# Ledger of designs, part 40: designed miniproteins, single chains, continued (4)

Each design is a single chain, and the fold is of that chain. pLDDT is the mean over its residues in the fold that is shown.

## One batch from the design tools (miniprotein)

Design m13450
Fold by ESMFold2-Fast:
Structure m13450 (fold): chain A 86 residues (1-86)
Amino acid sequence: EAEAAAKAIELAEKAIELADEAEKLIKEGKYEEAKEAALKALELAKEALKLAEKAPKAKEAILKAIAGALKAIGVLIEVELKGIPT
């Protein structure tokens, strides 16, 4: 379904944007805000993957959703390793 593919791409792009914001928040020392943004990004990536699985020829949606999820996971790992407030 073309609508499902389009929605999956939209959610995946939002996931990537939130993961990028979360990475910026880590650099600013805002670890709790970074964790919240990364968790939100991961939820959006999960929704995007679920929709992409139902869409014919959903390669772009799937790849973008995976990229968003991996970036969000990377931020969460950084929070756990560095997330002690100074």
Scores: mean pLDDT 77

Design m13451
Fold by ESMFold2-Fast:
Structure m13451 (fold): chain A 69 residues (1-69)
Amino acid sequence: SLDLSNSNLSGTIKKSDFANLTDLTSLNLSSNNITSIEDGAFQSLVNLESLELSDNKLSSVPDSVLDKD
């Protein structure tokens, strides 16, 4: 589990940001200034069961953001 809430994160969340975190089951990105998420950004997180994106500056979330190839 990883809690990155209220961490002053901004801009785009990229697929490379989570490379090798394959055992992660929960990720909290809430209460940041994130403006966009790259397609497949969480693709490497094959065990992710919970994702919190609330209270960011996201205008949209790509359909593939939770796509686990």
Scores: mean pLDDT 73

Design m13452
Fold by ESMFold2-Fast:
Structure m13452 (fold): chain A 61 residues (1-61)
Amino acid sequence: GQKEINRLIGEILRKIGEMFDLELKLKRGEISKEEYEKKVKELEEEIKKLLKEMEELEKKE
């Protein structure tokens, strides 16, 4: 239902925020490029899974 969709949206937005934090850390030299690329890839895969879950919920009558 709508509550589940709202939860998924919140989780996606949090992960997008984490990606911005990682970009800032990379620009500050607080993390390596390799660590940044690994973490961003992990977050992208997690976001894809959440988007798929949301799509499946929207198709449920």
Scores: mean pLDDT 81

Design m13453
Fold by ESMFold2-Fast:
Structure m13453 (fold): chain A 75 residues (1-75)
Amino acid sequence: RFNELKTLFKVLDIDNDGTITEEELKLGIEGSLGENPSEEQLKHFYEPFDTDKDGTVTKEEFETTLELVRNNSLP
């Protein structure tokens, strides 16, 4: 699932500048979590990205969050 998120990030990053929009990120997470993602899981993924409020997420921030979720559960 997280491997698919990395692939989706690369696809969604059309400009290839290492950033994607929050909307595109949410769609990618929903697709990778499958058809039954919990609202709480989506919120946990979203909250770490709400730091800059610029509507974009850097690849580095995204990958860091994925590593945290993979090794630990986001609170």
Scores: mean pLDDT 58

Design m13455
Fold by ESMFold2-Fast:
Structure m13455 (fold): chain A 85 residues (1-85)
Amino acid sequence: EKEKIRKEILRLIGRILRIIGEIIDLEREKKKLEEKLKDESLSEEEKEEIEKKIKEIEERIKKLEKEREELLKRMDELSKKLDSL
């Protein structure tokens, strides 16, 4: 069972790292869209479309951060269980 817990912790670490990478990529995309919004030549419709995309990215980041928090909590629980064995 101790080896099974260690393998699960390693799998959770891999998932957490992947989520962190995805959040970094989404934050970078969001920053590019925010910079594009500073362009005074944009139509109101183009501005609204970019703002909508920013909101969709923010919601996706929020979901990923929640998933990361849940995985970190699960990893902590497994680590404590491993220490008790």
Scores: mean pLDDT 85

Design m13456
Fold by ESMFold2-Fast:
Structure m13456 (fold): chain A 87 residues (1-87)
Amino acid sequence: SQADQYRQQGIQYYSQKDYDTSIQYYQQSLSLDPNDSSALSNLGDSYFQQGDYQTSIQYYQQSLSLNPNDTGSQDNLQQSQRNLQSS
C-alpha cells in the first residue's frame, strides 16, 4: 500500500540518521493508516534518537495499545522512560 511505501521510506531515512525526514514519512504513512503499530513504534524510535523522550514515550504507548505483545516497543518504552528520568 501507499502507507507501507511511506513507512519504508521512513526506515530508509532513519538508517541514514535523517530523523527529521524519517518522521515526515512515518507521519504520512499514519495519515493513510492510523492504526499501523509499526509506524507508531518507528516514530517513537526517531524521536528517541533526537533525544525527545517525552514524544518517544507517547508513540511507543500508542503502538503498544494496538500491539501489546511487541517486546521491542516494550523495551524501547522502558529505555525512553529511564532516559527522561535521568535528564
Scores: mean pLDDT 88

Design m13457
Fold by ESMFold2-Fast:
Structure m13457 (fold): chain A 117 residues (1-117)
Amino acid sequence: DPVRAVVEKARALASPEGDVEVEITAQENGRTVAHARVRLTREQLKALLDAMVEAGLISPEAAEKIYRIIDEKEKALVVFSRVDPAAGRSVGIRIAVGMTLEEALANPEEVEVYAVE
């Protein structure tokens, strides 16, 4: 399961001192089947994005766009979703850079939001 591998990679990369917070939620037929919310350094986020590309959850072009956001921006919120309707599966990913997800979601108007595919 590529999604499970990415969730396990996120947990393995977790750093309590990181300034990035990532949430990965996988659903099957409307039920949550995997969830991780972890803090990462910007370097560990790049490693996680590489794992997401290998798993086919994000394109190499979208990963490059996110690399630029994390290198160039002090604060940003990146949101991504992939849906497989035939399998009844979806994956949602939220990445808060330079802030917590709670902070980003409480003040969406004050944060640059990037949707990627």
Scores: mean pLDDT 80

Design m13458
Fold by ESMFold2-Fast:
Structure m13458 (fold): chain A 98 residues (1-98)
Amino acid sequence: MRDQLLQAIDDFRRVALTQTRQQVLSAAQVGVDRLRQQGDLQSADRLQQAVDNSRDLSRDQTVDTIVSTLRSLLDSTTNPYHQQALYDGVLAMLDHLR
């Protein structure tokens, strides 16, 4: 799981750097919604905070903030169900950018 999640986060970063800031924020909101649906409200709130704090940042700074938050969530999430939810969320964010 962890290696797959790290690859998905790296793939998200690569694709997001080719998109508009608004598309990146929209994709991150999809991730927030997925985490909320899975009941990981703490992780959803942390990702929402990253989205909200990115409104006045450049596209690249927004991507860095979101990616840093996703990596922090991976490092702090010890529950396998929540790790799966985070993985599904990152994949949904990637799908939204395609």
Scores: mean pLDDT 84

Design m13459
Fold by ESMFold2-Fast:
Structure m13459 (fold): chain A 74 residues (1-74)
Amino acid sequence: RRKEIFELEVEAGVYLIAAAVYKKLGDLEGAIKALEETIKLLEKIVELSEGEEKERFKKELELVKKELEELKKE
């Protein structure tokens, strides 16, 4: 559903901004939690998406997962 995908995208965007803010403040625990929420939301978006949109969101999900992995190493 387009409406549900849009709402989830907005929520994911808010958590991505929160993660960036936490990283800048040195709150690695807060940044990790925000990225974990972003991943959960992106997984739902991927499930609801089809075709080219699904592939695009899969790529975005992989990038966020990589960022989370790097933060966990710090």
Scores: mean pLDDT 81

Design m13460
Fold by ESMFold2-Fast:
Structure m13460 (fold): chain A 73 residues (1-73)
Amino acid sequence: SLLEKLRETIEKVKEIGLNNPPEEAEKKQAELLAEFAEREGLSEEEIRELLKELGLPEPEIDYYLELLRLGKK
């Protein structure tokens, strides 16, 4: 399901953060999230809704959306 794909992507984002220097981690995390959005044809708003459905708190959702915006560049 789309929700399960997003969950898997978030786990990969977390793994990148643990295994890379901070600056490199942020860029890789941002690219991964942007790639997911592009691949699945999802808008930022649709991703926000899916992250809410996963039960994430608002500050964590905002953090991932900030990374998504960074990765679109």
Scores: mean pLDDT 84

Design m13461
Fold by ESMFold2-Fast:
Structure m13461 (fold): chain A 64 residues (1-64)
Amino acid sequence: MVPSLEELVKRAQEILGEIEKYGTPEQKKRARELAERFLKALLAGDKEEAIKLLKELEEIKKEV
């Protein structure tokens, strides 16, 4: 199942907000780097890469 672009963006924003609120400086830095790569993947139309990067963001969120 492939989520919509809108769903991917919304989920990323929710995860980033939680990491910024509860994360360590290292987790925040990793999340920002992943968010930048995620946006570049979306702009390139690479949904597979965007989903992979979103999963990495979710892993950081689980650590907070």
Scores: mean pLDDT 81

Design m13462
Fold by ESMFold2-Fast:
Structure m13462 (fold): chain A 95 residues (1-95)
Amino acid sequence: SMEAEELLREADKLLKEAEKLLKEAKKAIENGDYEKAIKLAKEALKLAKEALKLAMEALKLSTDKKTILRAIGLALRAIGLEFEAELLIKEAEEK
């Protein structure tokens, strides 16, 4: 459905933004800028959680195999990014 496809496009966009923020957060840790790393990782966590919500809504609206598999793929990617963001926050806060 067009509605499911729009949700998946938005989810993919949010995940790409989250990935960029996590890459910047890792660079901030390497530079000793732990405050910046925490802020970037928290923003990435927020985007990943929002992307998961959109992917799960798209899954509920999906009836064709291709759209279902794409929704599942984006949801798994979002879960992975949430885990990575939480680990980076913990690492930066413990320093």
Scores: mean pLDDT 90

Design m13463
Fold by ESMFold2-Fast:
Structure m13463 (fold): chain A 65 residues (1-65)
Amino acid sequence: SEVKELIKKALEQLKKSGSISDEELKELERLAENPTKEKLEEFREKYRHNPLMQSLADEALKVLE
């Protein structure tokens, strides 16, 4: 899945940079398991005040169309 690869790549970059918490990493790992439009919208709403997470969610949603 293109969406799974996008989230997985973002996870590896974020782990390497240390830019997010362990809680956020676990959330992204769960999202990568089964990235549905519904789960991506929920993730986007949950992290609405986190610009990094918003950017990731927006890109993933675009891939899903």
Scores: mean pLDDT 79

Design m13464
Fold by ESMFold2-Fast:
Structure m13464 (fold): chain A 73 residues (1-73)
Amino acid sequence: SKDIKEAEEYVKKAEEALKAGDYETAKKYAEKAKEKAMKAVRTAENLEELLRAIGLTIAAIGLEFEAEVGLKK
């Protein structure tokens, strides 16, 4: 789905920003990834799509947490 693809793209951008030490940008992309992944969970039409969307939501939450920890240091 479009929401899964957008969530995957935002996860990649958040990971790249974290690797670069850009915690503000990482948090922004992680939040966008979470929003898209959660929408994909609600609109999932089959089990494979649902599990992928859940996995992306968990990944986005983890990236958001890592970015927030980085911002405090």
Scores: mean pLDDT 86

Design m13465
Fold by ESMFold2-Fast:
Structure m13465 (fold): chain A 98 residues (1-98)
Amino acid sequence: AEELLEKGREAYKQGNFDEAVKLYEEAIKKAEAVDPTSLLVAQAYLNLGKAYDELGKYEEAIKWYQKAIDLARGDSFEEGALVVAAATNLTVAKEKLK
């Protein structure tokens, strides 16, 4: 799952957002099969939301940002940072729908 997440991030950095979506969806499937409550799954949800946001698919982006927030319990600094990032991006995506 980690390798697919990194490949997705590389595709995202190159502006290949359709490829990033596919790689993140595969990463999510593999990570959920191992531990559906892991930080890795929450990170993959956030990254998938970002890719949809870049594609102008704001309703899809909002759904994935919300899933990232719901999954990340905020029990650690890393989880808290992810929640802040997802919540910020969710707010911006909602504004783009107005």
Scores: mean pLDDT 81

Design m13466
Fold by ESMFold2-Fast:
Structure m13466 (fold): chain A 73 residues (1-73)
Amino acid sequence: GPLEQKLEELLKEHLQQLLDKLVAHFKEKHPEAEISYEVLDTQTVKVTVTLNGETKEIVATPEDVKEELEKVL
C-alpha cells in the first residue's frame, strides 16, 4: 500500500546515505581503488571495485558490504 511504498523509499534513501559514508571511508583508505555501488533493494546491494585494472562485483546485504569490501581491498 502507499505507506509500505513510502517506507521502502525512506529505507533506500537511508541505505544510500550509509553506503556513501562507507564508500568514502574505503576511498580514503584505498585511493587507488575505484568503488561504486547500486542499491537493488532494501536487502541487496551491488558493489563494483576496480583495482589495478581488475573489476570485481560483490552482491551482499547492506550489513555485509563492509566485510566484503575489507576482503577485496
Scores: mean pLDDT 82

Design m13467
Fold by ESMFold2-Fast:
Structure m13467 (fold): chain A 99 residues (1-99)
Amino acid sequence: MEEELEKRIEELIKELLERGLITPEEGEKAKEAILKSKHRQEIIDLLEEALELGDDKTVERLLKLLLEYYENPEMPEIKIEMELGALEVALAVLKVVRK
């Protein structure tokens, strides 16, 4: 199960690199931030859904959050929870509008 999550992270980083949304250095930092996060599963799910919908803005916001978390691992969990919640709502609204 953890091996599957790590593989999913690697596939996500590869797609982000292919789309030109991140640099290789940013990809390594994002991967480490996801692996260290308590919200790892939620982050992976949101990134996969945003990429599937072509919502580059949500992808960019998630990447900024991950890079900030990598540089500041003492970042309050509530800040991460609030950002993830806001992105989840934004993505849900986008799914309804795109019908």
Scores: mean pLDDT 78

Design m13468
Fold by ESMFold2-Fast:
Structure m13468 (fold): chain A 55 residues (1-55)
Amino acid sequence: MDPEELLAKAKEYYEEGKRLIEEGRITEGIGLILRGIGLATEAGLLLGKAVELPK
């Protein structure tokens, strides 16, 4: 999967989650934000596999 698509979905989930929190739907909003963080982390791991830096 394209990491750019994962980042785009992460941003969508973040914006929707933020809106839900502002409307008082805190649990649902936090759930979406956490899902967005998960997708962003997945994208980062996929990018990291392409550029492995030795330590």
Scores: mean pLDDT 74

Design m13469
Fold by ESMFold2-Fast:
Structure m13469 (fold): chain A 76 residues (1-76)
Amino acid sequence: MREAEEARRRAERLVEEGLELVRRDPVAGLREAVDRLQRFGDEAAKGSPETMQAAMDTLSRGAREIGELALALLAA
């Protein structure tokens, strides 16, 4: 339970960092953000089911937000 909460907090930080990366450089930032989220997802999947679920929920929402931001910036 504490581990799942830590995983969620860490995932939230990675999403925030990803959004900032995309704001600075939509193409390079998106690649870096995707790589970071994927690496964290792989590590979370090796933990408990609760840790994986907490991380996946946050990463899924964050990945969508990061992708939408990148598309919006590339369209501008």
Scores: mean pLDDT 80

Design m13470
Fold by ESMFold2-Fast:
Order: C-alpha cells, then sequence, then structure tokens
Structure m13470 (fold): chain A 74 residues (1-74)
C-alpha cells in the first residue's frame, strides 16, 4: 500500500536524523495501515520495537515486539 510505504520512508528519514522515537511512531502507523499484509504489519511492529530499544524505551520496545509476535502466531 502507498500509505504503508510513505510511513516506512518517514520512519527511515527519522532514523537518519537519530530521532528514534519519531521513527518508531512512523513504523507503528505503517503497521496500523488496514491495507498492509499481516507480514508487513508484523515487520513494521518489529521495526518500531527496535527503534524504542535505540531510544532507551525498553518497556515500549517489549510492547511492540509482543504485538509483532501475536500477528505471526495468528
Amino acid sequence: SERFREHLLAGGEAVAKGDFETAAEHYIRAAEDPEASLEEKAWAYRLASDMYVQAGRLDKAAEWRRKAEELEAA
């Protein structure tokens, strides 16, 4: 989906600036796109989790990692 790709691009731009929390927010929005596949959603949630690790937000990282795993188990 176009919206999914736009959010991934915005996330990547935030990563390039070292703004990991903003990058995580963009990846979460990508994962929330109703047109994204379950695999794309899970991948985007894992990216958000990785960004929260970089930001030192370990509780949020664990939350989004869990959401990715739930989608892969469905």
Scores: mean pLDDT 88

Design m13471
Fold by ESMFold2-Fast:
Formats: C-alpha cells, structure tokens, sequence
Structure m13471 (fold): chain A 83 residues (1-83)
C-alpha cells in the first residue's frame, strides 16, 4: 500500500491533470466542439476519480473535498452537453 505521503502526491498530481482536462473541456464546449469537450471530460473524470481515491488513502479531507468539487463540475458540464 502507498504511504500517506505518496498517496497525497498522487492525489495532487491527479487533481492537477483533472483540472487541466476540465479547462480544455470547458474551452471546447464554449466553441461548440462537443466531441472534443466530451473527450476531455472523460480524461478529467478518470483523473478526478483517481484523485479522490488517493486523497482518501492519504486521509486528507482537504484533498477529498477538492476532488469532490472537480467531480461535481465535471458532472454539471456532462449534463449541459447531454441537453
């Protein structure tokens, strides 16, 4: 099992990647490119789920809250694309 310190690093790295992909998804959504937006949302979702899992392994409530916030933002954009 990963140490809490390593789990925290993995959570932070996954969060950074999730945020980057979410920003790209938001950018393409604004441009009307729903296919690219959906692809970046998929990548953001995978990384946000990984971030949540690592944050829980690190027992870091701040990282857990940040991962949940990113997952909520992803969910909201998915619902907008599906309309």
Amino acid sequence: MLSPEEARRQAEDALRTAVENLKKAEEYYKKGDLVKSANYLTAAGIQAVAALWYAEQANDPELVARAREILDRISKLIKEIEK
Scores: mean pLDDT 87

Design m13472
Fold by ESMFold2-Fast:
Structure m13472 (fold): chain A 61 residues (1-61)
Amino acid sequence: MEEIKADIEAEATEMLLAGRPESEVREYVRKKGKEAGLSEEEIEEIYRRAKAAAERLRAAA
């Protein structure tokens, strides 16, 4: 369960860094989160973490 959350977050972060639209990345996280049995709040939290991580990585490099 925790491993799947980390995997979704990492992939979403990479998608954002690759310049994919936020709407596409958000849809990806929602689909994968639902498949894993995550709540709507957990899905939103994963997306927020991925976005924050991508923003920090882009600012640093």
Scores: mean pLDDT 81

Design m13473
Fold by ESMFold2-Fast:
Structure m13473 (fold): chain A 89 residues (1-89)
Amino acid sequence: SMEKRKKAVVLNVAGNILYSAGDYDLAIEMYKEALKLDPDNADAYNNLGRVYFDQGKLEEAIEYYKKALELDPSNELAKENLKRAEKEL
């Protein structure tokens, strides 16, 4: 529903604020909650990948970047993030 998508946007924005503040665990919770409401949100998957990458959890980061690209194959940021994460392995 549109209401679920609107709530997902708010949660994704909250995740971005928490990520910028360095509160990675809480950012992950917000992005995952957003994805429960809007499971096709490529940006939320890319954002999850970035948090896991910053935590050094490279395999999890790679999986989330791949999910973002499955949903939006033209997402240049997710392509670059995936390449960087694979290089760090």
Scores: mean pLDDT 88

Design m13474
Fold by ESMFold2-Fast:
Structure m13474 (fold): chain A 60 residues (1-60)
Amino acid sequence: EEELRRTQAIVAAGKLIHELGEDADPEEIAKRVAERTGVPYEEALEAVQTVLDAIAANRA
């Protein structure tokens, strides 16, 4: 279902950001998330942005 797919995309995004680093291109991370989870690129990009925004908020 949509909620499960979103959760999987966010989890994958978080793992990839942790492994590749926050300096990695969000578009590259989103492509990897889409490839791993099967979600559309737009949804993967949203998940990556959500995780990056959460990391930035924790620093501010």
Scores: mean pLDDT 78

Design m13475
Fold by ESMFold2-Fast:
Structure m13475 (fold): chain A 61 residues (1-61)
Amino acid sequence: SAKKAQELLEQGEKYLDAGDYQKAIDLYMEAMKLSPKVDGSTAARMVGRVIRAIGELLDKE
């Protein structure tokens, strides 16, 4: 599950870079669901990316 979460995180970054914030949020949320046993550093990075994607989506309003 850790490898799958890493792949989802990488996919999320690609969508974030492309400006598809909703898709990036969805992928980061799935990655967090699959990574409950990852170290605190990886978990914090995932949470940070979700927050950033949400912020970018909201800033478009």
Scores: mean pLDDT 70

Design m13476
Fold by ESMFold2-Fast:
Structure m13476 (fold): chain A 68 residues (1-68)
Amino acid sequence: AETITGEEAIEFAKKNLKNFNEKAINFIFSLLDLDTSADLKEIQINKEKFLTVLNYVAKELGEEELTL
């Protein structure tokens, strides 16, 4: 399965979420059961799971559905 790094995930969220903040990314990482204290370059996230969680968070923030 295609994966992205934690660094790429944060950059994508910053670019595509209008109401992006540190709370939102921490919530995304919590839902993905990831250690946010780890080096973001070393974190590997399944692209489909990330998109699913990101869209859930976007919906909670009142934003449009996102695609990778």
Scores: mean pLDDT 72

Design m13477
Fold by ESMFold2-Fast:
Structure m13477 (fold): chain A 59 residues (1-59)
Amino acid sequence: SAATEAKLRAVKAALEANPDVEVSERFAARAVGLSPATFSREFKRLFGVSFREFVESLR
């Protein structure tokens, strides 16, 4: 949904703004009201990379 995509974009932007913050996929999923499996799938669908790959790219 558009609301879910907006929440995922907000999470991505927050992590890009605060790259030193340690955030687990489970914590990020919970923050946007998704299961880790749904969060993982939707994040990769929307951004073309897994959440783990994205977080690693910010180091």
Scores: mean pLDDT 82

Design m13478
Fold by ESMFold2-Fast:
Formats: structure tokens, sequence, C-alpha cells
Structure m13478 (fold): chain A 86 residues (1-86)
């Protein structure tokens, strides 16, 4: 079930990135999308442990950015996604 948790965390990161971009934080959104894309590539290559490590870090970065933007519910979702992958 690790793969499904990683995939869910990647989806949460993309949702946070979309919300940040909508609010004008394009640079943070692009950085989060880049890291999520790398995690997705690692997952496709069967490198689940490396994908897990990167997605946990990235989801926590997404949670911080969401919280700074006042998106508390999205921040909680991102933090929860990171905890479920660990």
Amino acid sequence: DLREKIEEAIRVVYRVADALEERGDVDTAEALRLKAAVAKTLLKQGKEEEAAELVVETAREAARAAREAGLEEMAEEAERAAEEVE
C-alpha cells in the first residue's frame, strides 16, 4: 500500500501547487510541481523508498507554503499525506 500512499501524497502536492499559483505564488508552485514530478518518475522506476522520502519532504514543504498562504485545510491535508507515507 506504500505506492498508493505515495500517489495520494503526489496528488495533494499538485493540489497545493495549483492553489498557490491561483494566489500568485508561481515560483513555489513550480518548485513543488518539479519535486512531485521527480517523485512520480522514481515511483515509475520502482524506486518506492526514494519516492517516499522525496514525497514526504515535498508534502511538508507544500504544507508550510499552504499555511503561509492561509490555506489551513490544505496544509493539514499535505501534513497528513506526509505522515501516512512515513
Scores: mean pLDDT 87

Design m13479
Fold by ESMFold2-Fast:
Structure m13479 (fold): chain A 62 residues (1-62)
Amino acid sequence: DATLRANLAGLEAEAEALTDPAAREAALRAIAEARAALDAGDLEAAGRHYLEAANIIADARA
């Protein structure tokens, strides 16, 4: 899915900009797991890990 891969790249840039190193590491890990799931063809797992990363970034910015 080209759209989800592009969205993950944008989310990775946001994660790398986080000042909290623990949140940055957790978000980047979730993004890596989303990419691994996409490579395996598991769209459900990819979506779940994408939402995990997005929530970590949102919480870190709150």
Scores: mean pLDDT 84

Design m13480
Fold by ESMFold2-Fast:
Structure m13480 (fold): chain A 61 residues (1-61)
Amino acid sequence: SKDEKLKEILTEVVRMLNAGASREEVLARARELAEKHLPEHVESLVELTEQMYDDHLARRA
């Protein structure tokens, strides 16, 4: 389902953030996965990933 694909993409984003990936790397990977699995939601998923990155940095500061 689309919900399962979304969960998989978000799980990968969280994994990358915990591994210390850069903003550029996380956004590029999220876009790649969104284009392959949820092409109608690419921009929304990229925006969500940007928010997740900013929240991750704020929690670690």
Scores: mean pLDDT 84

Design m13481
Fold by ESMFold2-Fast:
Structure m13481 (fold): chain A 73 residues (1-73)
Amino acid sequence: EELREALQVLRDEMSPEDYQEFVTALAEAARAGDPEASRRVGEEYAEKFDKQGLPKAAEAARRIGELVAERLR
């Protein structure tokens, strides 16, 4: 539920290319089973989106990273 809502915010706020880049990076971290990698992806993309003037996307990216990390452990 929370993850789906955050992903929807991200998809609505950014280009399809940026969304796919983020989802790919997150999926790779999740596949590796490393919760710290998932958090790092969320934080890295949050910084990128903040620089683009997309604070809602930045908040959603960080939250998605945390939610994926929680699922891994």
Scores: mean pLDDT 79

Design m13482
Fold by ESMFold2-Fast:
Structure m13482 (fold): chain A 105 residues (1-105)
Amino acid sequence: GKLKFSLYVSVDASALRESHVGPFELELEEFGFSITVTASLRDGRAVFEGEGVKEFDSSLEKTIELRFEAERLDRATGDAFVERLRAALEEIAKAAAQMEAEAAA
């Protein structure tokens, strides 16, 4: 069968701007980013596929893809998948922060 779940990652744009040395106005803006991950069994393997879309001002969007495969679903939902997902989310957050900083400049 298929297991589907959605992760929403929110990044405080104001806090990110504060981490940069520059003349920024403090804003309580949040970056919203959602990724939908589908887990399925294919040919005896657990396959996790995800896509996320980040929306920016003026309807600018970026699609991020995530793929992870493991021998078994229970094993894939363990440490390796969680670690890879965390690393991917950190890279997505960094990319989103950079894109917002460039758009705000």
Scores: mean pLDDT 48

Design m13483
Fold by ESMFold2-Fast:
Structure m13483 (fold): chain A 97 residues (1-97)
Amino acid sequence: KEEIADYLIEKLKEHVELAKNDPDPQLRAEALRAIGELARQLTDIAKENPSLKEKAIEALKYALEVAKEMTSDPDPLVRQAAEEAAKIIEEALKELE
């Protein structure tokens, strides 16, 4: 299950870069929604496999920092997606800590 966790962390980081850098606000919003979904999947795997918790928490904290920054995006859809992603990640971190 470490291979699945590593894959999810890789995809989470890819979507973080897309959310921060893509010129298309629709793609930034979609990346933030994907981050929320990936955070939930990573949390479920880490809860079943305690040895993966530290790695999952580190990745989730990084994603949360970016989601919080994106709540200040000029596009209202991006701001909404960022607020939703941040809430999902904060809940995930509470479940793992």
Scores: mean pLDDT 87

Design m13484
Fold by ESMFold2-Fast:
Order: sequence, then C-alpha cells, then structure tokens
Structure m13484 (fold): chain A 59 residues (1-59)
Amino acid sequence: HMEEVEKQRKEAIERGKKAADKLYEKLNQKSLDETNRKLQAEIDSLRAEVEKLKAEIEK
C-alpha cells in the first residue's frame, strides 16, 4: 500500500530529473547561439569603431 505509493512517487521524481538533464544537455548544445551573440557584439563594435575613426580622421 504505502510502499506502492512511494514507488509511484519515486518514478515521477525520476521523470522530472530526466527532463532536467535533457534541458542541461540542450544548454551545452547551444554553443552556436553563443557564437551568434558574439558575432552580433563584434558587428556593433566594428560600427562604433568606424564612427570613431571617422571622427579622429576629421580632427
């Protein structure tokens, strides 16, 4: 009776842990998103640098 209920609860907990592990693996697989964010930051940096160089050349 009580042992049966505990067994079912333990299975539910294991399912939850497995779902969390899957999400963690998904995070590790998002290296491309990290690269894309860095590329965007690099583009923004280059734009700022070009504007700065123009100002410096004029002066």
Scores: mean pLDDT 67

Design m13485
Fold by ESMFold2-Fast:
Structure m13485 (fold): chain A 65 residues (1-65)
Amino acid sequence: SLDVEYGVGMILMVGSAYGAKVRVEIEGDKVTITLEGASEEAIELVRKVAENIEEVSGAKVEIKL
């Protein structure tokens, strides 16, 4: 969905801004976010963004560390 695509763009931007390596995979209404070298602060921020995506789009977002 368009809401998922917008949310993915935001997650990638956040990862870049905080120096984390972020990978995002989308399958239908499921979004998987993989974080590498992320600080605790970056992880918390990505989690908050993911929660907002779920609320707005109805998609399921999973975070892998």
Scores: mean pLDDT 78

